Designed miniproteins, single chains, continued (2). Designs and how they scored, part 66

Each design is a single chain, and the fold is of that chain. pLDDT is the mean over its residues in the fold that is shown.

## One batch from the design tools (miniprotein)

Design m6281
Fold by ESMFold2-Fast:
Structure m6281 (fold): chain A 97 residues (1-97)
Amino acid sequence: SLLKEIHELLKKISETADSTGNKEVIKYTTVIVTALSLDLAAVSSGLESASEFAEKTREYKEELEKKMKEAKVDEESIKKISELFEKIVKIAEELDK
């Protein structure tokens, strides 16, 4: 259930990036979402902790926000992506309980 919620949030991050129409942001977001999907699979298989996943999610959030700002993407898209990443972090913290 919680893993499915993270997967849906990753999908929403991709959809938000696609809505910007910025090819560099879309490509970079695809790399990040793919990396986090692999890390999520590692958490599910016991090869990675939920805490480590949360830390990586925070780092990717910061990197993507920086890329979106450099690409001069609209503030609303940046805020939406930020909020989606924060929701993933909160769910990852619940997986550690």
Scores: mean pLDDT 87

Design m6282
Fold by ESMFold2-Fast:
Formats: C-alpha cells, structure tokens, sequence
Structure m6282 (fold): chain A 104 residues (1-104)
C-alpha cells in the first residue's frame, strides 16, 4: 500500500517537472512544487497505513495535481493562494484537505 502512494506522489512531482514553459520563473515554481510534494509526503508518512488517512491522501493527490497544473498556468499573477502554498504553507494545505476545501 505505501509503495502505491509513494508512486502516485512521485508521478505528480514528475508531471510538475515535465511542464516546459520557456521561463526561469516557471522553472523555480516547478522546483518549489516538487519540494512541496516531497515535504508534504514527509509530514504525513507516519499515518500512511490508516484507511481514513488514505482517503485524505487521495484528496491531497488531487489537490497537488490541480496546484501543479494551475500554478504553471497562473504564473505571473501577483498574488494567489497557490503561491502561499508554494511558500511552505503545508499546514494550510493539510487543513484544507481535512475540511474538504481547496486552498484559495
């Protein structure tokens, strides 16, 4: 079970890294997204075998996918909730997932 969750997170990181926008700013964002996903995984690792937590992790994976896709598309905006998440707001991300709400 753990190995499947690891592979899904790894796939999301690779998707974020695969975005090929001709901009140094996009490269920085891809790097921060990859780091965000890795750090998010580290914070949740102890609970991975809990079934309730696996449901939350699926929501995290879905949110991470949307963050990766939307942030790459939205790069250049002066402000946004996704940028706050990239700036190491893991607690806000975890809270949003537990509440079933997307981080704005």
Amino acid sequence: MKEKLFKKLEELIKIAESYKKPSEYYDDIKSRLANLFLNLYESIEPELENEEFQEQLIKVIELAEKIAKNDIQLIGAVSGGLKAIIDERFDDLEKAIKEGVKVA
Scores: mean pLDDT 47

Design m6283
Fold by ESMFold2-Fast:
Structure m6283 (fold): chain A 89 residues (1-89)
Amino acid sequence: SLAERLARATRELAARAGEIEAVNTATAVGLVLHFVGLDLDGVEHAAEFALELAKAFSKAKAILGSKSNLSFEKLLDIDALIEASKADA
């Protein structure tokens, strides 16, 4: 699935970085991409959503590097949303 491919890519990025900060960033990336992957598995317009999020994520990557603390709060909200979606299903 797309989520599995995104998770694999995230792990490879973390391995190449070899640092705790990079691992934390890769984990955050994995959470965001995993959320998209789960949504895209059910969405007919998955390709359009993936492109928009990929562009948004590219911009967010710079924000994560500059404002990691603020990004962590947003990631917690995303994780809560994923849990709520699973519980609702």
Scores: mean pLDDT 47

Design m6284
Fold by ESMFold2-Fast:
Structure m6284 (fold): chain A 100 residues (1-100)
Amino acid sequence: SMPPELVELARAKAAELAPETAEVQEKYDAGTLTIDEIVALIERIVEAEAEILSQLDEEVAKEVKELLLKAIEAIKAGDFEKAEEYIEKARKIVDEFLAK
């Protein structure tokens, strides 16, 4: 289970990103969503996740952020398979860290 303080920080960051996430979802449903708009939202999510993780461990936050930034570059290049690999590596690091 996550610390209550981390849960509250995660909720606050989710609330800050909710309008942009809703706008991206609306554009996706309308078929007007661009790769640049997806990238901009993902970059803000990555910054929020790194801030949350840094409350527990700055080195873990840094490693996760680097992997997610590599995933963003892969998305920009159209290499979605490589992007998925970086995202899965980041997820595994977070899962293993939080399981301690």
Scores: mean pLDDT 78

Design m6285
Fold by ESMFold2-Fast:
Structure m6285 (fold): chain A 68 residues (1-68)
Amino acid sequence: MEVVVTSDDKDLGDLITEALRRAAEAGVPRVVVTFRTPKNNKVITLTFRVEDGVLVEVTGVTVEQGAP
């Protein structure tokens, strides 16, 4: 199981913090955070590994250009 959080252009740090908090409460081993930037219509996806409710490692960061 994993926690997936999506937000529109909110504070990235706050979004990550909230996702990690949710993962800790739910006891899930993985967190995926996706947020969109309206300026450049980009979609940024961050993947984290969570063990014992603590962020262990950042697994991946992808930045995609939004649809034209």
Scores: mean pLDDT 69

Design m6286
Fold by ESMFold2-Fast:
Structure m6286 (fold): chain A 89 residues (1-89)
Amino acid sequence: SLNLEQMLEDLKKLGATDEAIELIKSLPERLQRIVLEAMSMYKVINGKKITKEDVELIVEEVERALAKGYSDTVAVLRAIFALLEKEKE
């Protein structure tokens, strides 16, 4: 939570689009943290630029997981799997 601004700056330096950064900044703090964690891990695994559409997919999967009562860690993992499945398509 306290490092959110630094995480956003780091993600921007790694090539996230301005639209992706703006969308993340509009989220509640808990969702920002989970989304940023999922995106950083996905970036390490896949090396691709992060778009607004990638952020929207992560947000949808995270909100779905949290609504089902899963932990933040499970929400992160489910979001990463959703991005990897989109890549196979």
Scores: mean pLDDT 77

Design m6287
Fold by ESMFold2-Fast:
Structure m6287 (fold): chain A 86 residues (1-86)
Amino acid sequence: SLEDLIAEFKHLLENEEEFRAYVAAELRALGFSDAEVERIISVLLNTIKKVVEMDKNGAPDSEILKVVDEGLAELRALYEEAEAAR
């Protein structure tokens, strides 16, 4: 659910450095370059921070879902770009 997703995002931000290290290790294990890893992490963290800020400010669920959808679309585009480089 959206509520569960927001709770997970809040937890990740409380442990941002550990989350960054974990995601970086996982993406490198999948064969992503250092540049691709940094780009993906930036999109992930920016989306997570924006969603948490919107929730704190009482934004409607519909607006929060749009930000999630936009973040997922950007991540998909980055994945397709990385696959095209293989």
Scores: mean pLDDT 85

Design m6288
Fold by ESMFold2-Fast:
Structure m6288 (fold): chain A 63 residues (1-63)
Amino acid sequence: MKGLGIGFEDEESWKKAKELGEEYRKQGYKVLGVKGVGEEGNERARQGLELGGLEPIVVDVRA
């Protein structure tokens, strides 16, 4: 069960990840940083997005 983020690691996903990272940071969510590639980061980001009610995208965050 490890095949996440493949379709999300393109230029479009990077732009969306940066925007969502800044938006969630302003909403008070803990965003330590946006990392390029990482299944761990994708999993944590999806949990954060679900709490916010937005669609999950690639936001690789250092835990």
Scores: mean pLDDT 47

Design m6289
Fold by ESMFold2-Fast:
Structure m6289 (fold): chain A 97 residues (1-97)
Amino acid sequence: MDEVKERIKERLLEAGVPEEYVDVISEMAAEAALAVSRGNKLASGITGAQLRQVGDVVDSGKGKSALQYLSEAFSGDEKEKLMKKLDEIVEEEAKRL
């Protein structure tokens, strides 16, 4: 888990997520990736419904969802781009688990 979190941190920083939020978001994303991998759900593309399901699992676990933290950190337009990037990161990491 820690190794997955570190990889997600690097990708989020590369995507422009501020350092102060990267720890929380990467932890939530790592938990989401694990949940997706356990659900054995492989998709050719992640839909808003799939991202919502992943977000719900993360939110029920250990605090605010990744989407809520992104909402606090960024403007609407930038938040949408980062939510899509987070979705891609979660799917890729889930495939490695």
Scores: mean pLDDT 62

Design m6290
Fold by ESMFold2-Fast:
Structure m6290 (fold): chain A 76 residues (1-76)
Amino acid sequence: SMQDQQQLSQIRVYTLDLLSQRFSNSQVSSMNMTFTDFYVQTNGDVDQYVSRMMSYLQSQDPQVASQVQSVWQQVR
């Protein structure tokens, strides 16, 4: 739905902003490509996409993962 796409856009922008504070531009670009791959693989299913993104973030930076999950609980 349009609401789902808006929520995905909000969480993605928030996540990339947090990552840009902790990682280099090259690393953030690589992570953004990984997020795009997850989106394609899940056919835009919001819950499956966010679940895959959260697992990936947990492996990269547990602190960022925790903050993103908190925001996701507020916007979902």
Scores: mean pLDDT 84

Design m6291
Fold by ESMFold2-Fast:
Structure m6291 (fold): chain A 79 residues (1-79)
Amino acid sequence: MAKELSDSLTEEEKKLLEEIEEEMAEEFEKNPLPFEEQLEKLVEKMKEKGVSEEIIEKYKELVEKILEKKKEYEKKLKE
């Protein structure tokens, strides 16, 4: 879990996010999807589990940063 996000969460919220991440990681390993679709499903799962909108927004911001880094990496590979 990201340090910045973890510091703002309660213990229950941290556990919930970790459980969701584990569940979704296993599911996506069995049924690989594009990263953008994985993110959308993860967000839907978080909403279903009752994760607050504020936490979901922070998570999206973190993932967008990761996606930007991945995009930079893929650009480097194309070269």
Scores: mean pLDDT 68

Design m6292
Fold by ESMFold2-Fast:
Structure m6292 (fold): chain A 54 residues (1-54)
Amino acid sequence: DKKKKEIEEKHQKELKKLSEQFSQKPSTKANTAALLQEIQEINKKKEEKLKELE
């Protein structure tokens, strides 16, 4: 499905952008926790969009 590919591509771009932003920050526990929370939210958004296609 083209829409499924589009959702996955956007998800990958979001994660890449987030990863680049956090790579510029010091590797503290607080920054690592914030990164993980943002990743989880991005993953949830992808799952929501995929469910809409079902």
Scores: mean pLDDT 77

Design m6293
Fold by ESMFold2-Fast:
Structure m6293 (fold): chain A 93 residues (1-93)
Amino acid sequence: SEEEIVEENEKKFQEALKKVEENNEEQSFELKYTANSEQEKQTIENGLEFLKLMGFKVEKLDENTYKITLPKKEELEEAEKKMEELRKKYEEL
């Protein structure tokens, strides 16, 4: 189920975030995707590119699997700042 994969990916992401905040150690996890259409593939690619812009390392392991490495605590704080700026910008719309 795609919903199960999304939930699993979100859980891994949140756990990795917590570990970076607590230990300031490099954390990585594997994301698995199954794209059933070109539109779904584009959505996945856009999400991965957004993560790269926020300082994440994205590495393709195979056709359906990506390794995501979170930034260190200092870089994560900068990413959070950028997210807050984007949120404020959308409140003005």
Scores: mean pLDDT 71

Design m6294
Fold by ESMFold2-Fast:
Structure m6294 (fold): chain A 89 residues (1-89)
Amino acid sequence: MEKDIEEMAKKAAEEAKKAQELGPMKVVVAASSDPYEQKLAEAIAKAVKEMAPGNTEVEFEVLETREEALKKQEEGAAEAEKLLKESLA
């Protein structure tokens, strides 16, 4: 389980670094009240912040349910994509 958390955090950081090449972005890492998901989200937020410190704002939020966490992640991704499209237009 700990190794899975590290691997997921590393992949998220690499994705954030690639996305950062397209412009400044805001990353929201949301987790449910599940301790495992909270630990995973914290690891991802830390890895993303370390890999893309200058152009990425990272927010960590603990939500009541997994559905709320997924919804927040989708909202963040949609907002980042919208900002990228506006900056390119």
Scores: mean pLDDT 64

Design m6295
Fold by ESMFold2-Fast:
Structure m6295 (fold): chain A 65 residues (1-65)
Amino acid sequence: VSHEAAARLILVGAGVEEGVKVEIEEKDGKFYVYVEKLTEKVRRAIEAAEELLKKAGYEGVELFE
């Protein structure tokens, strides 16, 4: 599993586990995450995904609630 695929799975999994809608878009080497509600668990998932995406060569994650 690539770092990008792992990051996407973490984000989607956190949304499913918390019952919160999470939408992910990628544009020009940056990820945009739209979340229905920002919980502590979703925030931690975003932090973990950002670390993985940076290792994959991406700029990081921008979050919208």
Scores: mean pLDDT 79

Design m6296
Fold by ESMFold2-Fast:
Structure m6296 (fold): chain A 81 residues (1-81)
Amino acid sequence: AVELAKQGKYDEALEKAAEMVRNATSKEELDKAFQAFAELVKGKSLEERKAIRDRVVEALKKVPDSNPLKEEFEEIIKLAE
C-alpha cells in the first residue's frame, strides 16, 4: 500500500489497504492494515484524511459476521461515525 502511494498510485494504495482490512482474521492483520492507512494519511489534507477514514469504515462494514474481529470492527465504526 505505502509503496504504491509513493509511486503516485494513491487510489491503488487505498484499495490495497482496504483489501487488507476485509481479509483480516486476526488482530495482528488488522493492526497491519491500520498501520498502512496511517502511513497513507501522512502529509495529507483534512479532506484526504476524511476520504481515507470513509474507506476504512466501508471496508469494516464489508467484513462478514463470522469474522472473529467483528466486535472490534463494530467499535471502530462507532468511533469513526
Scores: mean pLDDT 68

Design m6297
Fold by ESMFold2-Fast:
Structure m6297 (fold): chain A 81 residues (1-81)
Amino acid sequence: ALRDRVIDALAEAFGISREEVREMIRRGDIRVVAVKRTAEGVITIDFETKEGRRATITFTHEEVAELEGVRTIYEPFSGSA
């Protein structure tokens, strides 16, 4: 799951627990500063804490294709409700 990947990567980058990352996100203590797509289709997202600490998370082609493919290529629920 993309959310679990983000939480795990932020926990490692900041040296804190996954639970603490979840609470920081809920409080708005972590925000998205920039989203970049590389020429290879890899997405990088820059996060910043209220203290000014930054972490960059990179999503692989597989993760990007899975996220976009669920709606674009398969469309099992497109226009159904």
Scores: mean pLDDT 67

Design m6298
Fold by ESMFold2-Fast:
Parts: sequence; C-alpha cells; structure tokens
Structure m6298 (fold): chain A 69 residues (1-69)
Amino acid sequence: SYPKEFLDYVQSLRNSDDIFKNLSGQFLSDPENQDKLLKSDSVKEAFPDVNDRFYPYLDEAFNIIKNNK
C-alpha cells in the first residue's frame, strides 16, 4: 500500500483550484501511474514525455513516496 502522506498529497492536488495541480492530482490518482512512479528511480524515468509544468508536483509526489519507505 502507498504511504498515507502520498495519498493525502494526491488528494490535495485534486482539490486545488490551480489547473496544473488539479491535472497532476488526476494523473497521480491513476493506479498505473502510481505504480510506475513507485517502481522508477526518477520522475523523468517514470514519465519522460510529461510537460515540464507538471514536474514540480510530480517531483514532490515522488519525494514523498520514496522518503516514506
């Protein structure tokens, strides 16, 4: 199971009024994207073709998931 801090972060992104945060939260709510992020050594390895505007939120999610293991 994923750490509660990671799941809470994803939910906070989904509840944001910021469009890039909201879309990042929707993206990270997909179990396939969550699993890919968990199994990768970096955000760029997990999602090489993601738009740079999402990177701050994906990097924070990645740091949370790795630091709580």
Scores: mean pLDDT 82

Design m6299
Fold by ESMFold2-Fast:
Formats: C-alpha cells, sequence, structure tokens
Structure m6299 (fold): chain A 77 residues (1-77)
C-alpha cells in the first residue's frame, strides 16, 4: 500500500530505517501478506543488526517472497 511505499521511499533516500520504522515495516509486511520477509526482518533485529542497509533489505525482501517490493525499492534508488 501507500504506507509501505512511503517507508521504502525513506529507506531509498536515507539508506537506513530507525528501529521504530523497521517495526512499522514488519507490521505492514505481515498485513500485506509477506510473512517470510517480516520474519527475516525480525531476525535481523534480534541479531542486533542496528542499522540495516538498502542491500540487506533488498536481500530480505527477495528471500522473503516479496520480489515486487524489492523491485519497487530498486526503482526508488
Amino acid sequence: GKTLKKILEKMAKEGYLSAEELDELIVLLRLEGYPKAARLLEEARRKNFGKITVEELLEILRAGGAPELAALLEELL
């Protein structure tokens, strides 16, 4: 949705997301039907990833069954 796109736009512009923005992204991924991508992001947080990079988010989205979101993020770069 538009909210999900706005978070991806922030990631593309800033090169990172805050812990609060990552939490919001995880919730939105679950709501939009990307539970694998949501789980991978939660795992990254538990491993104390701190600042997730654009490349890491792209890999998570692709591995997590969200290739359309990965393509959208690449287009925003």
Scores: mean pLDDT 80

Design m6300
Fold by ESMFold2-Fast:
Structure m6300 (fold): chain A 62 residues (1-62)
Amino acid sequence: DRASLEAGERLRELALEGQRLVEEHPGTRVEIDVEETPDRIVIRKTVERDGETTVEEVVIDR
């Protein structure tokens, strides 16, 4: 499935970016969640630093 391949690539990119953030800013927490349905794949990256939360979402339609 093309959408699954695209999601895998996006997930890898987000994971590498998250690792970079943790290395540059000690104490940062990065969580990645993936929600898959027959119609779409949603990848959500949550970054927590000093009590603040930032959410980035990528939506891939099937």
Scores: mean pLDDT 80

Design m6301
Fold by ESMFold2-Fast:
Structure m6301 (fold): chain A 73 residues (1-73)
Amino acid sequence: MMPDDIELQLSFEMMRLGSMVSSGEITRRQAYEELRRLALRVAEETTDPETRQWALDVARHAEEEIRRLEEEE
């Protein structure tokens, strides 16, 4: 079962972070760092195991992208 409200909320935050990167307000690395923090918070606060697993996967993806960006700098 897909909890639309939590997924929609995180998707909205991702869209907002992307907009901030496009405007030059934050870097792509900073956007992934914020995404990781948000995803870990969702994973900690949720009681739904499917939502927790999804949030942990998002956090891992963000951390992997941060590592790639650091290596390219």
Scores: mean pLDDT 76

Design m6302
Fold by ESMFold2-Fast:
Structure m6302 (fold): chain A 86 residues (1-86)
Amino acid sequence: SSSSTLHPEVVQQLLEEIKQLVEEFLKTTDEEKKQQIVEELEQYAILAQTYQDPVLREAVREALKQVKELLSPEQIKRIEDLLVIP
């Protein structure tokens, strides 16, 4: 096993954190809080790219789908670009 990959238990914790961010985003009416959550999702996308973890990448992608209607096209593109290996 590779020491550069995320352990399954760590991936599951990150998935729970992403889920909580999505739920908070959908419940909040505070635009500043929504922007902070978008920045957090972007950090998870960077983490997924860094470790090239497919489960984490798909979790961030699913989170994006859940909040897509409330994101600007520019925010969607930035996060999606981080999730796509060129």
Scores: mean pLDDT 77

Design m6303
Fold by ESMFold2-Fast:
Structure m6303 (fold): chain A 57 residues (1-57)
Amino acid sequence: SKAERGAALLEESARAMIETGEALLNDPNATELQKLLGEFLINVGEYFLEKAAELRA
């Protein structure tokens, strides 16, 4: 269904955002701004996973 496809895309997008965010937070050379970006990406990714779960409910 359209909802299932939407959920899959949100899950894929979330995975990429969380992986990128975690990489930024674990980079010892990351600036404070880059670490803040990492936190934003993880939070947005977690939100996308929440919305994907709602679409699959």
Scores: mean pLDDT 89

Design m6304
Fold by ESMFold2-Fast:
Structure m6304 (fold): chain A 69 residues (1-69)
Amino acid sequence: SRRRRLEHIRDDLQANIQQLQQSIEALRRKAEQEPSRRADLDKQIQQAQRALQAGQAQLQAVDRELKQL
């Protein structure tokens, strides 16, 4: 059903958000340990933060749709 499909998407988004948060934390630690790679790692952190914001926005949209079903 559409409800179960949206619940699956919600669960996937929540898992992805958690993984992105963990990845950002790991990248920050790596940037501190590897100064020569800091510029590239900072770029990856910025990209991951944008993905996190997009994921959170999608999660809100899915939650709104689920409430309408």
Scores: mean pLDDT 87

Design m6305
Fold by ESMFold2-Fast:
Structure m6305 (fold): chain A 70 residues (1-70)
Amino acid sequence: MKGVEAAKEYLESKGYSNIEVVAEHEMGGGRILAVEFRAEDPKGEKVLVDVYVDVETGEILHEEVRPLEE
C-alpha cells in the first residue's frame, strides 16, 4: 500500500525536514489516505501539512500547509 511513505517522500522532495506523522485518516473505502504531518518547511518554520494520497498508485491528490499556532 502506497500511503504514508509516498506522502513523506513527496514532502522531502519539496524540501521539508523533521517530518513526523501526527494523524492518519482513511477515506473513500480505504482508497484515499489523509495524512497530517508536523514538519519544518524549506525556510525552517514549523508547520502542519495535510497530504491526501491514493493508496493504490501513491499519487498525491492534495497538499495543504498551515502554520503551527498557539
Scores: mean pLDDT 78

Design m6306
Fold by ESMFold2-Fast:
Structure m6306 (fold): chain A 90 residues (1-90)
Amino acid sequence: SELEEKLEELIKKAIEAGKKEGVEKLTLHGAKNIKNAVELAKKGDFFSAEIELGIAEIIAGVMDVIGAKEASKLLLEAVEVARKIIEELR
């Protein structure tokens, strides 16, 4: 879907920003949580999907506090797109 393509593009941009801002490992963890959330929702596990997105939001918050502003912003945008995908699966 167009939302899934947009999600992949935002995750790629977040990872590239994370590399530049010195938080690549945190960004990769956040991206994995977002991807896990969508896969869990596709299996009907909406509860675990929301937990995974919550973890990604915490990771983005940590990145923001340590000064990785662009990676944090892009990861949060990816979370919002993932929430839209998950809502369409309900």
Scores: mean pLDDT 91

Design m6307
Fold by ESMFold2-Fast:
Structure m6307 (fold): chain A 90 residues (1-90)
Amino acid sequence: SEAQKKADELNKIRLEIMEKVPEEKRDEIKEIITDGMTKAEELMEKGASEEEIRKVLEEMREELVKIAPHVEELVKRLGELALELMKLLK
């Protein structure tokens, strides 16, 4: 399914981010991703606009890039795939 395909890509990108960040920063990165994704999911469940969900994902990206700027493109794609996946789930 398209949802499973996007979930697989999301997991792949998350793994790449973890492999490319220093081990000592891994827990902080995990916390930021978990918090951002949870907030986006809560907004989607409440019927928030795509714009509001994008704002939360953008804030997550900004925090992650401060810690690991070299994974900026991966984090941007993570947010894009998360949004698309959320749109496919019921």
Scores: mean pLDDT 81

Design m6308
Fold by ESMFold2-Fast:
Structure m6308 (fold): chain A 87 residues (1-87)
Amino acid sequence: SAAERVEVPEWLKEIIDNPDERTVEEIKRLLQSDDPEIQVAAARIAVALALKGYDEVKEVLESALTSPNPEVQELARIGLEILEERK
């Protein structure tokens, strides 16, 4: 299942394995992109971090709920649900 992964930058894959404040800030920046494909990629990365239990991504996901992009909004809802279920 290919297309969904193509938009993720190589440098960001490394950061996802060891997330920190820079990861959160970069996702925030990508979510504010004028390119809807980049916005969706950023939201998917945030969901991946939520699955890994990186609670710091919660503020990014909450911000994504206000996106005009409905796919980003849906991903943000999924990510927040994951964080809530994790404790």
Scores: mean pLDDT 75

Design m6309
Fold by ESMFold2-Fast:
Structure m6309 (fold): chain A 74 residues (1-74)
Amino acid sequence: SPVEETIANLEALRATLEAQRAAETDPRTRALLDRLIAAVDEAIEGIRAQPERLAELTRELQARISALDREAQA
């Protein structure tokens, strides 16, 4: 299902971010990675609780990732 596929993709992203955080020594970048991991975790929990909101929660996550990326570029 689209819900199961999205959750699997987000879990894979989470694992990648956790590996990046484990290798990261810069405190600012580690803090940004922690916030990204938290955003992904919130999206997974939200989708599991309310699968009918898949499109909305995916858009919200994309917006949060974009905002964090802009912060990282500053």
Scores: mean pLDDT 89

Design m6310
Fold by ESMFold2-Fast:
Formats: sequence, structure tokens, C-alpha cells
Structure m6310 (fold): chain A 82 residues (1-82)
Amino acid sequence: DPAQEALLQQLADQVEKAAKEYAKLKEEGKELSPEEIRQLNEKYGPQVVERVKQLKAENPDLSDTLLSFLGVVLFEELLKNE
């Protein structure tokens, strides 16, 4: 369905934006602080940020393919429990 494709693309875009924001913070030599996590939550929503944060913590150098997969997982999680 076009609406579902649009939602998946939107989630993928949000995941990519959150990951790039996190990468910028790392490149600036910053630890990802609670303040910075809060700012990401404001921009991207808690589900996307939480998943990106968890995967980045476990795998700092995530590929775009894995981020796209995360978008699909987040979409499925949002539809969980109807």
C-alpha cells in the first residue's frame, strides 16, 4: 500500500537523520550525553531514537543497510499489539 510505503520511507529517513545526528556528536569528540539524547528524542521521537541509540551503542559504525533494516523493525514494532 502506498501509505505503508510512505510510512516506511519516513521511518527510514528519521532513522538516518537520527544516526547522522549521533555521528556528528561523536565526530565533535563528545560522549553522547543525556542532554543530547533528549534533543534527539525531541527531533525524532522516542521509538526511533531509542533503537538508533541502542544499535549505535552496540555497533558504533552502522551501515546504511542496517539503518534501513532498523526502520522496518520500528515500523513492525509500531504495529505491534494492533
Scores: mean pLDDT 55

Design m6311
Fold by ESMFold2-Fast:
Structure m6311 (fold): chain A 76 residues (1-76)
Amino acid sequence: MNKEKGEEFAKRGRELAEQGDLARAALEYVFAGDYYKKAGDNETAARYYEEASRLAEQAGRPELSQHSRRLSEEAK
């Protein structure tokens, strides 16, 4: 369940990023990371938090970028 939810949010994030909605894509990737972390897949969670941080930075959302970067470090 948690891994399946993580993949669902990751797919939404990817689709939003392809549409140029980087801020919403970053939020979806944070949710993906949260669900992979709940599933015990900390490595995948860290990867999605890193992508969320990059997208948030590109979207001009420095708070979200910093939070996502911290979540990535904590998941490792």
Scores: mean pLDDT 85

Design m6312
Fold by ESMFold2-Fast:
Structure m6312 (fold): chain A 60 residues (1-60)
Amino acid sequence: MSLKEGAIKFIESFPDVELETLIKTLYEEKAIDEEEAKELLKIARNGGTKEDIIKYLEKL
């Protein structure tokens, strides 16, 4: 499993957790880098959904 596949699975595994918290956890666990974390946080803060986050991760 790639780091991206693991990150997507992690987000899908925690439907009740805030997206911003999930993104920060992925960054702390080194599953995503600082630039990826910043872009994902922008998506979440601008009303982005879990599906938008997953779509971004799939493009990496």
Scores: mean pLDDT 78

Design m6313
Fold by ESMFold2-Fast:
Formats: C-alpha cells, sequence, structure tokens
Structure m6313 (fold): chain A 86 residues (1-86)
C-alpha cells in the first residue's frame, strides 16, 4: 500500500539523518499533545499517535509500524481539519 511504501521510506530517511529513537519519541509526543489540544480532532488521531509512540519504545524493529500509524494519524487529522475549514 502507499502508506507501507511511505513508512518504509520514512524509516530509511530517519536512519540516514541519524535521528535517534528518543528524538523520534519526543517528536511523536509533541504531535500527540498538539492533536489532543485540538477539539475538532477525533480521539482516533491521539490513539494512533499513542500506539506509534509505544512501537518506537519497543525499538528499531518496530519503526516501520510506528511510522505507518503516524502517517494514518496525519492523514486523518488533515482530512478532519480540511472538512472543518470548508
Amino acid sequence: SELEELAKKAVEEIKKAGISLQELIDALRAARDTAAAIPSLPQQVVDLLDQAIAYVQQGEKNLEKALKLYLQAVRLAQATLRAAAA
């Protein structure tokens, strides 16, 4: 799927850039807290980000799963915000 291909590419770029698992966890936590603060976003966005954080905490072997969940959260948030702005 497109999400699986994007997640795989994101993992490759993260590794190439030397981004640590802790930096990724910190970034995902910031995204999660931002999503939680937006009243128009469904709880599913926060839940997907919490699951992504949990996978990163399990280690590098789960990065592709974490990034796929993150991309799902971003797409759901974008769709919701576009609908609210229309």
Scores: mean pLDDT 87

Design m6314
Fold by ESMFold2-Fast:
Structure m6314 (fold): chain A 66 residues (1-66)
Amino acid sequence: SSRNRMLSAARRTAPSSVRRDIGTAIRNSSSDDDMINNARSTARSGGMSDDQINRIIQAMRDAIRR
């Protein structure tokens, strides 16, 4: 499923400090866009830089596109 692909991509790219919270945000989201938006917001709240957020989100997008 797209959710499982996004979870795997996020776990691989996200630092351990935000990994659990991003995983929870993805699991609680209903659509692909929701998963991306909630993961971005969660990473920002966890103190991630824009570059780190973009890396995580790009990995998630790539996982569902391929």
Scores: mean pLDDT 85

Design m6315
Fold by ESMFold2-Fast:
Order: structure tokens, then sequence, then C-alpha cells
Structure m6315 (fold): chain A 59 residues (1-59)
């Protein structure tokens, strides 16, 4: 069922996050965070996006 698959995926993401120094997981989480900011913060600005890109470039 879709509900069971969703629970397993969520549990796997949680486990990876808890043990994660995985750079790829950090990038995925950052990307999803940006999408959520755009949805919840209607005052999203290009300046905020640039600050995040600068942090990624520093890596």
Amino acid sequence: AMAERGKRRHAETKARFAQGRDFDLALENLREGLEEVKKFDKSYSDEAEQAILDELRAR
C-alpha cells in the first residue's frame, strides 16, 4: 500500500539523517528545504537563494 511505502521511505530517510555525514543527503535536505521555504515563506527572496548558493560554493 502507498501508506506503508511512505512510512518505510520516511523511516529510511530518518535513519540516514541520524547517521548522516553523507554530503549527498545534506544537499538533498537543503534542496527540499528551499522548496519548503518557497511554499511557506511568500516573501522568499533571491538574496536568500544566493546566500545558500554561496555556502554550497564554499564547499
Scores: mean pLDDT 58

Design m6316
Fold by ESMFold2-Fast:
Structure m6316 (fold): chain A 61 residues (1-61)
Amino acid sequence: MVEELKKLSNALAELRKYGLEKGVPLDEIRDIIRELSRKFLRGEMTVEEAVEEGKKRIDEL
Protein backbone atom coordinates (compact mmCIF):
# COMPACT_ATOMS: atom_id res chain seq x y z
CA MET A 1 0.00 0.00 0.00
CA VAL A 2 1.35 3.45 -0.99
CA GLU A 3 0.40 4.88 2.42
CA GLU A 4 2.52 2.26 4.24
CA LEU A 5 5.52 3.02 2.01
CA LYS A 6 5.10 6.74 2.75
CA LYS A 7 4.90 5.98 6.48
CA LEU A 8 8.06 3.87 6.24
CA SER A 9 9.89 6.60 4.29
CA ASN A 10 9.05 9.21 6.93
CA ALA A 11 10.01 6.87 9.79
CA LEU A 12 13.37 6.03 8.17
CA ALA A 13 14.06 9.75 7.63
CA GLU A 14 13.52 10.30 11.37
CA LEU A 15 15.84 7.34 12.10
CA ARG A 16 18.54 8.92 9.93
CA LYS A 17 18.12 12.22 11.80
CA TYR A 18 18.33 10.38 15.14
CA GLY A 19 21.58 8.66 14.13
CA LEU A 20 23.13 11.88 12.84
CA GLU A 21 22.25 13.67 16.10
CA LYS A 22 24.06 10.88 17.99
CA GLY A 23 27.16 11.31 15.80
CA VAL A 24 26.85 7.96 14.02
CA PRO A 25 28.62 7.84 10.61
CA LEU A 26 26.31 8.25 7.59
CA ASP A 27 27.42 4.94 6.03
CA GLU A 28 26.44 3.00 9.17
CA ILE A 29 23.06 4.76 9.29
CA ARG A 30 22.45 4.01 5.59
CA ASP A 31 23.28 0.31 6.09
CA ILE A 32 20.85 0.05 9.02
CA ILE A 33 18.08 1.86 7.10
CA ARG A 34 18.65 -0.34 4.01
CA GLU A 35 18.40 -3.56 6.04
CA LEU A 36 15.26 -2.41 7.89
CA SER A 37 13.64 -1.34 4.61
CA ARG A 38 14.34 -4.78 3.09
CA LYS A 39 12.84 -6.56 6.13
CA PHE A 40 9.72 -4.39 5.93
CA LEU A 41 9.32 -5.06 2.19
CA ARG A 42 9.61 -8.82 2.88
CA GLY A 43 6.79 -8.52 5.45
CA GLU A 44 9.13 -9.44 8.34
CA MET A 45 8.39 -6.32 10.41
CA THR A 46 6.08 -3.33 10.76
CA VAL A 47 7.15 0.32 10.42
CA GLU A 48 7.03 0.68 14.23
CA GLU A 49 9.21 -2.43 14.71
CA ALA A 50 11.69 -1.14 12.09
CA VAL A 51 12.03 2.19 13.95
CA GLU A 52 12.52 0.44 17.30
CA GLU A 53 15.16 -1.94 15.89
CA GLY A 54 16.92 0.92 14.09
CA LYS A 55 17.15 3.00 17.25
CA LYS A 56 18.55 0.04 19.18
CA ARG A 57 21.19 -0.60 16.51
CA ILE A 58 22.13 3.10 16.40
CA ASP A 59 22.39 3.17 20.21
CA GLU A 60 24.82 0.21 20.04
CA LEU A 61 27.19 2.15 17.76
Scores: mean pLDDT 80

